# Designs tried in a protein design run: designed miniproteins, single chains, continued (2). Part 58

Each design is a single chain, and the fold is of that chain. pLDDT is the mean over its residues in the fold that is shown.

## One batch from the design tools (miniprotein)

Design m5992
Fold by ESMFold2-Fast:
Formats: C-alpha cells, structure tokens, sequence
Structure m5992 (fold): chain A 98 residues (1-98)
C-alpha cells in the first residue's frame, strides 16, 4: 500500500499538472497558487523543486521579477541534494533576474 508521503507526492504531481494547465490558459496567478500547493504537499522533495521552479517561471511571465528570483532560488536549494544539474539551472534563472 502507498505511504502517506507517497500519497502526498502523487497529489503534488496533480497540482503541478493543474498549474501547467492554468499557465496554458494564461492564468499565471492561479498557476503559482497550484504550484505552491504542490510544494507544500511534498516539501524538500524533487517534486517541490519542480513546483518552485514552475512558480518562478509563472511569476517571471507576470513581470514579478523579485518573487520569481526568490522562487528560482528556493528551487535551486531544494534541487541541490537531489539533482545538481536542475539546481544549477534554477540558480542561473535566479541570477538572470537579480
């Protein structure tokens, strides 16, 4: 049977999918909310890193550069122990907005 952690991670992936659909519709504010909910459900995971990265991209599209940079930085910190290449990519996006 799946653990509570595995169930939360599966729900987080659903919120990432909802966020992507909202971005495709141009609802960047709604996308950020869905991505941040995903990160809340699966903290300090690879899924949380993806959620922060996608939320950063959505804020960047809204012209909210400071919020985007903060979320890309959070994505880099969360990615670092899981995937150093994704961490480097997120850090590069944060530095672009600084």
Amino acid sequence: APTDEEIREALALIYIAIGKMLEEKGDYEGAVQSYLKAAELAPDSLVAGIAYYNAGRAYDKLGRRDEAATLYSKAAEVFAPHDPELAAQARKEAERLA
Scores: mean pLDDT 89

Design m5993
Fold by ESMFold2-Fast:
Structure m5993 (fold): chain A 63 residues (1-63)
Amino acid sequence: LSPEQQAALDEIRARLDKLVEQGLISEEQAQEILAEAERLAAEGRSPADILEHADRLAVSLLT
């Protein structure tokens, strides 16, 4: 992974951890979103695309 992709994944992980702490999503849901983001990074998607996709998935799970 590029340093920029790794930074995007680290930011996603931090955001997901906060959502889990707040009880808005489960740890399992957070792991699934992170795994999807990691897959996109491995496929060569840009950091911006990875962040946007993860944000959309997280928002779709909010109650």
Scores: mean pLDDT 82

Design m5994
Fold by ESMFold2-Fast:
Structure m5994 (fold): chain A 70 residues (1-70)
Amino acid sequence: DKLREIIDRFNAGKHTKEDLDFFVDMLLSLPGVTGSDIFSVIPQIRAGNPTTLKNLLKRIGRDDLADLIK
């Protein structure tokens, strides 16, 4: 639920620092995600580039989440 809302805000370009902090904490809790992955993903999200995040989600088998991101 909350994760879907955060992804919808990312797609709209309206994500908040709270959304980003929650998303980072959630990603770090997922199997196969490293701090190096997060370090690469966060600057790209801030720049409006979802590609690195989509690739990470697909790598860990979360294609469902990757497909929600524009």
Scores: mean pLDDT 74

Design m5995
Fold by ESMFold2-Fast:
Order: sequence, then structure tokens, then C-alpha cells
Structure m5995 (fold): chain A 60 residues (1-60)
Amino acid sequence: SARELLEEAGRLLRQGRLGEAAALVAEAYKMDPEEVLELAREAGYPPDGAGLLGAALRLG
């Protein structure tokens, strides 16, 4: 699911693997953009690239 991809991206971010994390965030957004944007809002982040990475870090 898009949520599972964001959680994995968060784990990759904690490991310093920014490029791989960004790729998973992009994949999650392609799969379900509405769910990704809702998860970012719930995590308190804006719906831009940096905000989506921040949301992923909170979820993973």
C-alpha cells in the first residue's frame, strides 16, 4: 500500500538513504496520491516533496 511504502521510506531516511527513500515516496504518490497527502496532513507536514519526506520519517 502507499502507507507501507511511506513507512519503508521513513526507515530508509533513518539510515541516511535519501535517494532510495525519495524513490519510494514518489512510488507511493503514484499509487495513491490522496492517501499520501492525507498521511502528510495527519503527520503535520505540507504536501510538497520535503513535507512528504518528513511525513515518511514520522511514519517509519
Scores: mean pLDDT 83

Design m5996
Fold by ESMFold2-Fast:
Order: C-alpha cells, then structure tokens, then sequence
Structure m5996 (fold): chain A 81 residues (1-81)
C-alpha cells in the first residue's frame, strides 16, 4: 500500500543522503508525528508544517525542510487510514 511505498522511499532517501543515526531518528520521528496528526485530522498542524517547510527552503535549510516534508507525507498517510 501507499504507507509501505513511502516507508521504502524514506529508507532509500536515508541511504542516498548518508544520514547519520540521529538524523535518521529525527526523520522517522517527524514522519510518525505526521501520521498521528493525519489520524487526528489536525489540519492546523499540517498547515503550520507547510509554512515551516517553505521558510526552511527559503533559508536553504534543507535538513529542516526534509523533516517537514516527512511530517507532511506522514499526515497524508495517516489521514488515508
């Protein structure tokens, strides 16, 4: 299903970017927070994360941008459950 595909893509991204154990844990935690917000239908938190993602990209903070992208992906997966 979509969740399995996203988790496999996240593992591939971790390997491709050479993320360390702390960065991997933060990325997985961001995804899980997204899933929980999606299950709850927390649109306000989703909108806040989208705004934070845009600001991170503007500031070329791609590490922070990846975390908010993971949270957003998790939100959509959680909402679909």
Amino acid sequence: GLEKEFLEQMEALIKKLGLDAQQQAELRAAYEKGVQAGLAGDEATKQEWAAKLKEAIKNKDYETALLYQAAGAGYHIGKAK
Scores: mean pLDDT 81

Design m5997
Fold by ESMFold2-Fast:
Structure m5997 (fold): chain A 76 residues (1-76)
Amino acid sequence: DAATLERIYALMDELANLVRPRRGPSVAEVVRAMGSHSLAVLASWLSLVSGRKVPVPASYEELLELAERIIEEVRA
């Protein structure tokens, strides 16, 4: 749903700021502008932002859990 997507976007933006802070549009802004929020697109973007290989999850809830896990690891 929209709330899960917004949470995923927020985590991806937070991760991007942790690993490669810079001026420009956020990951969430680019994804929204392109009108694409499929699991495959979001997983690919998460892979780019995190610098890791992220498999395409079966659901948005799984993607959210993956994003939260990755940000925890990056913060450590």
Scores: mean pLDDT 68

Design m5998
Fold by ESMFold2-Fast:
Structure m5998 (fold): chain A 79 residues (1-79)
Amino acid sequence: MERLLRLLEEARREAERLVNSDLPREEKLRKLEEIERRMEEEVARLAGETGLPELPLSPEEYLELAREPVREARRRLEA
């Protein structure tokens, strides 16, 4: 589960950097969509493969955690 937690942390930082960057809004949204899809696939795969999570969370809870940083970033860009 260490890799999964690291992935979540990296996704969160990437999303924050994208929102605070000077890139065009359309490009930020496109990159956020890419991060979201990749994270959902990675988290689902890792949650299925790893039997011992770092925290006692279900696979669905980890998927929600993966979506949170991207969802927050998209909200800020949509506003």
Scores: mean pLDDT 70

Design m5999
Fold by ESMFold2-Fast:
Structure m5999 (fold): chain A 55 residues (1-55)
Amino acid sequence: SEARRLALAEAYRRKADELKQLADEMAKVGSDPKAVQNLLEMSEAYAAKADALLA
């Protein structure tokens, strides 16, 4: 159903936002750049999954 697709897309978008916020916070406190980059890549992957569900 469309409602199921929208709910899953929203869940992936929220996960992407959470990971990006965490990456931004870690970067602000001078955390390991590799860890920050990994979180950003995970965020982009979840955002892409959300977009694919809405296409």
Scores: mean pLDDT 87

Design m6000
Fold by ESMFold2-Fast:
Structure m6000 (fold): chain A 56 residues (1-56)
Amino acid sequence: GPVRVVDTSSLSEKAAAALRAAEGQSPAAVGRALGEAMGIDPAIALAQSRPALEVV
């Protein structure tokens, strides 16, 4: 999925740490941890981490 609105190189370490902390938990918990690491609302982060509905 597209993660074009965030810097993937600087963000990936925070995202990886948040995902590791939330591994084995529900997708909602993973999205929340990722959102907190990025400073984004968890709902927005969850929408961005999965393939967004884009025109294909």
Scores: mean pLDDT 55

Design m6001
Fold by ESMFold2-Fast:
Structure m6001 (fold): chain A 68 residues (1-68)
Amino acid sequence: ASEGEITTLMAGVHDASGAQLSREQAAKIVEELKKNPTPETLIKKVKELAGGTLSKEQAEAILKGLGL
C-alpha cells in the first residue's frame, strides 16, 4: 500500500467511526481491498482489526476516496 492510500484510509475510518488504525493495520486493509474492493470487505476488516463499525454508505465513500 502507498503512503497516500494508508493516510486516506486512516483518516476516513477515524472520521466515520472514531476508530484509530495503526499504519500497519491500514496497509493490511488496503492490500485486502485491492483483492476484494467491496464495502463488506472494508467493514469486516475495520471491525476485526480496530473494533470500528462502518455503515455501508461510509465504507462506499472511503472506497471512492481510495479510487476503488
Scores: mean pLDDT 85

Design m6002
Fold by ESMFold2-Fast:
Structure m6002 (fold): chain A 97 residues (1-97)
Amino acid sequence: GKEELYKELKKIVEEAMKKAGLEPKEAAEVLELILKGKLTGKKEYEEELLKKLTPKILAFLEELDKRLPELAELIKKLGLSQEEVLEIWKKLIEELK
């Protein structure tokens, strides 16, 4: 269940980083801002992300966005809750730091 999503998520993020030429620490910072924005609903995190946008970060986000439908189908197939998906995202972000 959770391990399968973790492996696929890690693969998608690593492939997106490679295509964009983004370093792991930069990817972690971007993903953490997105996650905090979604969890809190605070516009401050979206504003901070917009201020930090570089061509590489934009390319990284575009590559991730293309893979979101695939992730949504996997999450549904695995029967994972939003809380479990959140835990997996947090784990990956911490490992990239």
Scores: mean pLDDT 82

Design m6003
Fold by ESMFold2-Fast:
Structure m6003 (fold): chain A 75 residues (1-75)
Amino acid sequence: SEKEERVEKVNKLAAETLGAIERGDLEAAAEAARELMEAAGVPELAEAMEEAARAGDIEKVEELAGKAIEKAEEE
């Protein structure tokens, strides 16, 4: 279903964002973070997520990614 595909994409983008931060590729992290928020249907959080990813703020990235996953799982 479209919902299952969206949840899969959101989880993949969350993993890509965190993986990019771990390897120090903050621009790749920011790009994945922006796509994550768009894919989850929370584009209003994209700027904050991109800023957190560029800063390497793993705690903030995890918080915002959690919100994105929750939104993607909504009926």
Scores: mean pLDDT 82

Design m6004
Fold by ESMFold2-Fast:
Structure m6004 (fold): chain A 104 residues (1-104)
Amino acid sequence: SPREETILLFRATVLLSAIHFIAEAVLRGGIDPAQARAQLDALLADLRALAARMTPAQRARLIAGIDRLIDDLQRQLAQSTDPQAQALLQDVIAGLQALRAELR
């Protein structure tokens, strides 16, 4: 339904924003990278579950959101000097790229 479609896209946007927020918190030293990893893995799993319920048009919009997040995280990674934060961001980027490939 149009209402369910709107809710799924809204929920996906919230999950993408949460991933971005946690990644930025790791880079600022505001959260332990190991704890952040568990939270990010859960958010990626939730995003995959939402994507499975989406129409092709919704998946295209989600792909655009994922591509923007990957681009933002790659810029942040390039500016990071913390090896643990770098490793975590690389894993998150890889997870997002894998999900994007599954949606096509």
Scores: mean pLDDT 86

Design m6005
Fold by ESMFold2-Fast:
Structure m6005 (fold): chain A 82 residues (1-82)
Amino acid sequence: MKAEEDKLIEAAYNGDPKAHEKMIEAANEGKEELAGALRAAILASLYEKQGKEELAAKLRAMAEAGVKLSELEEWLLEEEKK
């Protein structure tokens, strides 16, 4: 991943208010792995604040490994059903 993309993901973990907008832009540009990583980072930050450490750790791992936005959404639906 490029240094610019790594900075976007780190900013999303730190609660950048524009992280969601940047995720939508990445998805619209066909950058599905960047969009997925940004989505995972935003959710990891949110779940850490809620004390859901295990779920946040899984989301961080997915962002690091690379995940397409569509694949992340499917995984989230499965986790919510558990």
Scores: mean pLDDT 77

Design m6006
Fold by ESMFold2-Fast:
Structure m6006 (fold): chain A 118 residues (1-118)
Amino acid sequence: THTATVTLTVSVTVNKGDSVIVTITATAATDGQVTVTASTSTNTSTTTKNLAAGETLTASAVSPAPPEDGATMTGTGTATLTAAGDASLTQVTATITAVRNTEVVATATATGTVSVTA
């Protein structure tokens, strides 16, 4: 069994009362079991699914912003693919989005790829 893992960190500056959404999306390059985890400072969301090459999996976690204006919120996205042969993830994207009164006011994105050969 081979396991490929990508961990991405994203940050935005937010105001009191904003909501922060962290989303992780991963595309399998090889067949395998994919787990994606989106984490904020207060919440974590994990999804696991068997994917075929070219399929995508997404998880999102939501937190309220800190109690003061101009604070930095950090999110983490982790994607893991486990396979009996080669394990590869392409187009792994973590995005952090700040939302105020239903509008997106700030966003940051990080991307990565990983491959483990049998």
Scores: mean pLDDT 84

Design m6007
Fold by ESMFold2-Fast:
Structure m6007 (fold): chain A 96 residues (1-96)
Amino acid sequence: MEEKVEEVERRVREMQATMTDEELRAIAERGSRDGSPEAVREAALAVAAGLSRRAPPEARRKLTEALAVLLYEPEDTERIQELIEEAARLQQEALE
């Protein structure tokens, strides 16, 4: 599990280097509303990329959990969406 989490973290860093916050947020919101496995997977990566730029460790931990569920239980899209939404909420609260 940790090996896959490290790979995902590397991919997230690549996204944050190449995409704007607005683009990342749009992908995350689409995934949260759509609920399809592909949209949720893209949303998880986008949320992780956006949050990891300025996010507190608590929010990053929730993103890591969402990504782990995506990698091992991709069919559980509802749980992945809940974790993504919680991570986004934690980031917003921390940024004040």
Scores: mean pLDDT 69

Design m6008
Fold by ESMFold2-Fast:
Structure m6008 (fold): chain A 100 residues (1-100)
Amino acid sequence: MIKVKVEIEKLPDGRILVKITLSGGTPEELREVAEAIAEELMKHPEVDAVAIAGNTVYAITKPGVSVEQAKEIVKDAVKATEERLAPRGISIEEPEFKEV
């Protein structure tokens, strides 16, 4: 089961920086989950950009998005990713949030 740790930081320009760190899977599973989460995050109009570095997904929101909205967007993206990858035998834990 893949573990999801999320750090959320409010930037001085009013954007939210989200750092999603994945663990608990094979390198291949972690890559597939990271790519799927990035794709699901980009479906949200509040998300401005997403990048992947190894087992970490970075997202930055547009100005005016609250920390609570950012958390909901991440929860929705992770849930959509789990539903999409479940037929492949990949299970994902609920995200654990930390505000920075």
Scores: mean pLDDT 87

Design m6009
Fold by ESMFold2-Fast:
Structure m6009 (fold): chain A 63 residues (1-63)
Amino acid sequence: KSQQLYDQGKQALKQGDLESAWQKMNQLLQLGQQAKQNGDTKLAQQIYQKVKELDDQIAKLES
């Protein structure tokens, strides 16, 4: 689930679709928060790492 959103976000970035990339990043943030609330700290950390990677790539394209 988280991997699919990350892959979709990266695909949107390759196509120059910053709006879709931003939407996928926000959906990943929601999943990370839910994983943390469920006590799955390891999954939450993995999801937050994917969020950071997408955020960094979006920032580079907006610069």
Scores: mean pLDDT 81

Design m6010
Fold by ESMFold2-Fast:
Structure m6010 (fold): chain A 64 residues (1-64)
Amino acid sequence: MSIDELIARFEERLRAARSRQEVLDEVFAFYKELDKQGIVLSGEQQQRVAAAVGEQLARLRAAE
C-alpha cells in the first residue's frame, strides 16, 4: 500500500470515530504503523493528516 493509500485509510477510520478518545487512538495507531514501516511523511502529507484530524474533531464537537 502506498503512503497516500495509508493516509486515505486513516481518513476513513477517523470519519468512523465516535469520540475524541477514538480519534486519538486512531492517530496513535497510524503513527505507530508509520514508525514500524520506516515511513516519514512529507510536509504536505502531514498537513493532510492534521486537516483530517481537525475536521473530525470539529464534527464531533458539532454533534455534542
Scores: mean pLDDT 82

Design m6011
Fold by ESMFold2-Fast:
Structure m6011 (fold): chain A 71 residues (1-71)
Amino acid sequence: SKLEIKQQFLAEVQELLQKLVDAINKGNKDEVEEYLKKLEELVDNIPDPELKAQMEKEFEKIKEFVEEQLK
C-alpha cells in the first residue's frame, strides 16, 4: 500500500542520515559523498510529487549542513 511504501522510504532515509552523521563525525569525506549520493538518488526516485518536493528542499538543507561541518 502507499502507507507501507512511505514508511519503508522514511526508514531508508533515516538509516542513510545516521550513516551520513557517523561519516561526518569520523571525518570520512569519501563516505560522506557516498551517503549524500544515495540520499539524492532516494529523493529523485520518490513517486509522490508532493513528498518529492518537500524532500528535495530538506536535502538542500542537509547539503548546506554537511558543507558547514566539513569546513
Scores: mean pLDDT 80

Design m6012
Fold by ESMFold2-Fast:
Structure m6012 (fold): chain A 90 residues (1-90)
Amino acid sequence: SALVQIRDFLDQGNVEGAQELLSSIEDPLLRVQGYTLIGNYYQRQGNLDLAINAYQEAINTAREANLAPSAYLEADVNLGVLELKKVLMG
């Protein structure tokens, strides 16, 4: 599946490959899940600004497609945690 391939790229540190594959996906739910995986990858690497951007893209994609909040809950929670960290840490 496309989501498995995105995960495999990220496990190899190939974020460019993951992003290129994601750009070929038209299904909004799979796009939300793909952006969330990229956000999780950047968070693990300590790149908080790129993680925030990826989670925001997941949320924006879900809202534009009128998906239920459950579809983007992981991205929404993770974004909130990172935004709070930025406020508290400067």
Scores: mean pLDDT 89

Design m6013
Fold by ESMFold2-Fast:
Structure m6013 (fold): chain A 97 residues (1-97)
Amino acid sequence: MILDVEVKVEGNVLVIEVTATSKDEAIEAANKIADYIFKNVEVLTPDTDDESLRFKLSTSIEVEKLSDDVYKATAYVGLKSKEDAEKGKELAEKLDL
C-alpha cells in the first residue's frame, strides 16, 4: 500500500519520494511518476559538479527501510529548467497512484 508521495524541487531537479508498505510497491510507484514526467516535461540532465547527483539523474532509485513494514524509494529527474521542474511537481502531485 502506498502511504505517502512527496515531490520536491531542487533547482532543475525533481526529487520524488514514495513511502509504501512494501519495497517493490515504493519502487514501482516512483518509476511510474518518473516515467510520466519524462513523457510530459522537457528533461535535461543539469550541468553539475556533484558526481553523486549526476549518477542519480541516470534514473537510479534509492531505497531505504524505515521500519519493518515501511520503505522509502527516492527518484531524481533532471529537467530543462526550474520552471519545468515546478511543472513536473504539479503533474506528479495530480497523478493518481
Scores: mean pLDDT 71

Design m6014
Fold by ESMFold2-Fast:
Structure m6014 (fold): chain A 66 residues (1-66)
Amino acid sequence: SMDVIVRAAARDLGISEAVARRVLERFGDGRAAREFAATHSPAELARHLGISEATARRIKEALLTG
């Protein structure tokens, strides 16, 4: 289910389930999220996901470092 995927993503990325749900809804998968994170600033990622820049910076770091 979507809830199981959201919980797994939240654990793997070190973020809240609400933010993980937005990542999956906006990008569909981790590869698309990683590609976007690699080519965009934390401010651009924050705007795209509707989250704080601080949270976007953490997500960007997690996606690009493992």
Scores: mean pLDDT 77

Design m6015
Fold by ESMFold2-Fast:
Structure m6015 (fold): chain A 92 residues (1-92)
Amino acid sequence: EKELLELLERAEKAIKEDYKLLKEYILSQEKVSEEDKEAIKQGLDRAEGQLKQIEDKVKAANPSEEVKKKLEELKKLFEESKKEILELLESK
């Protein structure tokens, strides 16, 4: 329980910080190369895979309703952040 909440909180902090840095990088560029766009997209796919591993671990542990809510909030945060990054890349 405590370990799952700590895992989810660390993941949330990482998502917020990593996406802030990615957003700042993309906005600082006049144009983003196709190679960099593909690298960023691959990074997002890897992050999504890691989130699925966290989800599978949480579900296997028969989580409390609080943990389930935290996981759903984290998934929503990831999807919204991913969408924002992809929209920024489309404009560059």
Scores: mean pLDDT 82

Design m6016
Fold by ESMFold2-Fast:
Structure m6016 (fold): chain A 85 residues (1-85)
Amino acid sequence: SMEEKIEIAKKALEGDEEAIEKLVKEVKKYLSDEDNQVEILNKNPNASDVEKVKEILKKLGYLEGLSEEEQEELAKKVLEKLESE
């Protein structure tokens, strides 16, 4: 539900590792679809990896109720975890 997505996003912003891992898995699942990969790349060819992760999280509904600064911080945390495991 939307309420569950908002709660996960807020927990991830607070540094909850389980919430961050949940978002990492959702982003990986989104990118496992070749059509989704092509869409993100073609729409945002010059975007940074943080901007791409932010766009994916926005499409998945995890950025609802977050400020622009919180959205960027969340995308950054998810990207750091994606690159490290």
Scores: mean pLDDT 80

Design m6017
Fold by ESMFold2-Fast:
Structure m6017 (fold): chain A 76 residues (1-76)
Amino acid sequence: NPSEELFKEEYPKLSEEEKQLLRIFGLLDPRVLRETEPEELKEIFETLKKDRKKAAKLMLEVGVREGMRLIEEALG
């Protein structure tokens, strides 16, 4: 999975604060990561270094989208 490979490469380079943001928005869940587009994940990592507020908005968009998908799967 390209998003999982990108995550393995980029995640260890992040600060603890940046890692905590990914955790808060659910991006550490493998079920979320697998369905996240590699280009979207790359934009999040690039934006984290430049504008944390913008990165948080991007992470929220992914977290809400994937959270809804997982809820739908769980509830049928």
Scores: mean pLDDT 81

Design m6018
Fold by ESMFold2-Fast:
Structure m6018 (fold): chain A 82 residues (1-82)
Amino acid sequence: VPTDEEMDARIAELESRVAELRKKLDELGITDEQIRLAQGSTPEERELAFEYQVTQGLIDILRGVRKVVENIKKKREEEKKA
């Protein structure tokens, strides 16, 4: 199981990649709606939009897992009269 430190580092790495992809998409004038619909005039635009969505999905999954684990731990502490 990844440590909190390892998960934080991986999330930060993915966030940096997402920021880079988003800037490229913004420079091309691609909107959030077009990204969501995987629309673009060129294959390169569609590839960037797809990579952005996949990377965002991975970040959401990792953050979700981390949050669920923390919530489970907190709930167990509360159940122990914490």
Scores: mean pLDDT 73

Design m6019
Fold by ESMFold2-Fast:
Structure m6019 (fold): chain A 65 residues (1-65)
Amino acid sequence: GPPPVESASDPAATVDAATADQIGQGFKYLGGSDELAAEVKKQVLGATPAEAVKIVNKALKEAEK
């Protein structure tokens, strides 16, 4: 069968709806505002891994401040 690869992120791959939903859910669970969680989910959906990392990191800093 196909090997289970640890390569979960590719530069050509984009964040799918399930991953975006999990990121948004995580922000709500960790005490982020509903607005911030919804914004993060919206912005990471369809973003590249590099863009998603920047969005998540920025949102975490915004939630901390």
Scores: mean pLDDT 70

Design m6020
Fold by ESMFold2-Fast:
Structure m6020 (fold): chain A 106 residues (1-106)
Amino acid sequence: MEEKLKELFERLEKNFNPEVFAAMVIEAKELLKKNGEKEVETEEEALEAVKTIEENAEAAVAGDPEAEKKVALAAAKLIVYYAKKLGYTDEEIEELYKKFKEKQAA
C-alpha cells in the first residue's frame, strides 16, 4: 500500500498542472464537507482510503452507486492528502484556484 501511494504521487508530479490540481483539491474538499467526511492528515488514513478504493473499485465500475460514492470520497481524501505532502497551504491552493477560474471564464 505505501508503494502504491508513492507511485501515485510520482505519476501526479510528472503530469502536474498546479492550477488544475488546485481545482481538484478545492472540489475534493467541498465533496468531503458536503458528505460530512474529514480530510486525511496521516499516512495511515491515506492508506485506508487506498484500501477503500481497492475494495469498492470493481462494484463502482459495475455501476453500484454506493460503491461509486465510496470510491469518489476516498479519491477526494487522497487528493487533499497529496496536496499537504507537496507542502501546499490552503492559501496557495485558493490562489491557484482563482487563476484556474479566470482562465475558464471565457
Scores: mean pLDDT 76

Design m6021
Fold by ESMFold2-Fast:
Structure m6021 (fold): chain A 81 residues (1-81)
Amino acid sequence: EKELLEEIKKQYEEAIEKWVKLAEEKGLLEVAELIRKGTPENLAKALREYAIKNKGSVSDEEIQKKTEEELKEYKELLKKL
């Protein structure tokens, strides 16, 4: 149904926006730009690569888990529609 699809899209967009802000906060501007392009596969890859390079306060595993949880759940819901 369209209403459910719109709700899922909003949640997905909110997740992307959160990760864009987190990337900008850590000075990962290239990651922020990749996230804005909104591809889940590209998002997860970009976050993982830059987390490894920067070895910052947010661990690679933590970033990947959060990204996988939010985006994979949305992808699974979209597939069921």
Scores: mean pLDDT 61

Design m6022
Fold by ESMFold2-Fast:
Structure m6022 (fold): chain A 82 residues (1-82)
Amino acid sequence: NQQQIDTLQSQISQNPSSQIYINLGRVYIQQGNYDQAIYYYQQAIDMDPNSSQAYQNLGYAYRRQGNTDQSRQYSQISNSLD
């Protein structure tokens, strides 16, 4: 939990990457903190706008938050990038 976040946060400080932001978002999903997960998946997309994985995870986070319209939108974007 916190140790994973601390490790990933350190990695971002040294050399940020889309994949590390996705990993951070995933940890926040495990904690039920969907707002933070959405934030980090958005950072992943900002770093790599063609990341189907980041869009897929963003759609999942919105679905868990109960935002079905946003979830469908980002899932469709993810599928279009495959």
Scores: mean pLDDT 85

Design m6023
Fold by ESMFold2-Fast:
Structure m6023 (fold): chain A 75 residues (1-75)
Amino acid sequence: VSEEEAEELLAKFERDSDGAIAYLRSLGKDDLAAELQAIRDRYLARARAAASPEEMVRVLREGAAEMQAFLKRNL
């Protein structure tokens, strides 16, 4: 994994999570949007603190999976 690949995945994670949060708000599900925002912020903080590109990618994939599970559980 290159630094460029990790940064591209980070940017994709930010865009996808922002879109999901905006979608929940568009449905009037503000409480769920706030919960998803908290999940997003936790994983972004962990990704930015990652010691290597490989760790960042692992954290981002874990975060994407948790957000997907949250959406399946609540939609």
Scores: mean pLDDT 87

Design m6024
Fold by ESMFold2-Fast:
Structure m6024 (fold): chain A 99 residues (1-99)
Amino acid sequence: SDEEHELLLFLVKDFLPEKQVEELKNNPELLFKLYNESIRETSKLLNNKLSEKEIRDIVLKILKNLKNKIPVVYSEDDFLAFSEFNRIFLELAKKELKE
């Protein structure tokens, strides 16, 4: 979705070089491929305690709150899921965009 695309670009702008952000902005299919792969890998890393849908909902909720500067206290489980997703997503993006 357009909203999800904007939220994922908001995330990568702070962590990736401008050239790589522009590549992901111009290639939404690649961005969503990396996003979906990162959700799957996060679910596996957490021993499937959270479904892919639950992780997606947590990630998008946290990104919306950060983009809108809403001060929210997250549960340890939500924070862990988001932190692992963020790490995996950036690692996969850097690897894909390097080649």
Scores: mean pLDDT 84

Design m6025
Fold by ESMFold2-Fast:
Structure m6025 (fold): chain A 97 residues (1-97)
Amino acid sequence: SMLDEFNRRRDEILNAKTLEEMVEIFLETLEWLKEWALSKGEYDLAELIENAQEQVEEILREAQRTGDEEKALMRLKLVLNSVHGEIFVWERKKAKA
């Protein structure tokens, strides 16, 4: 399932050794999700993923400005949890439709 593949990629994000690596893997994961959503005609989901991409990029910019990597890591985990929840809800809705 899409959620299973997302969970594999989520584990890669969470096991990244640096903030930069975490952001790189996360943005790659979000682009993969966006392409998948667009291929399915799920334009609302694609827009939600695009908003998550913008949040991840802003978090990295703020970390680069302030040097607060701990805050950035916490914020990235919150975005990651939000995206996971959205995919989980989407998959359940499609299973019932």
Scores: mean pLDDT 86

Design m6026
Fold by ESMFold2-Fast:
Structure m6026 (fold): chain A 79 residues (1-79)
Amino acid sequence: MKTVFVRLPSGRVVEVEVGDKPESIVGAALRIIGEALDEGLTDFVLVAEDGTVYENVVDALEAAKDGETLEVLPRSKVF
């Protein structure tokens, strides 16, 4: 289990717990998608602290380190 922080465009930070089970990763991904949709983002990417851009939320969560902050950005702002 690891804790990942997700920063939304509003500046709001959401704490997400990611477990080793597929259901936990999917649940965490759905929460992030829901938070992004709540801020009007239907097409977004996650940017890791090292600058790596993830178009897939699950890939971002699997790669993230414990305590890492991921930035949610509109895809158009990154590309």
Scores: mean pLDDT 81

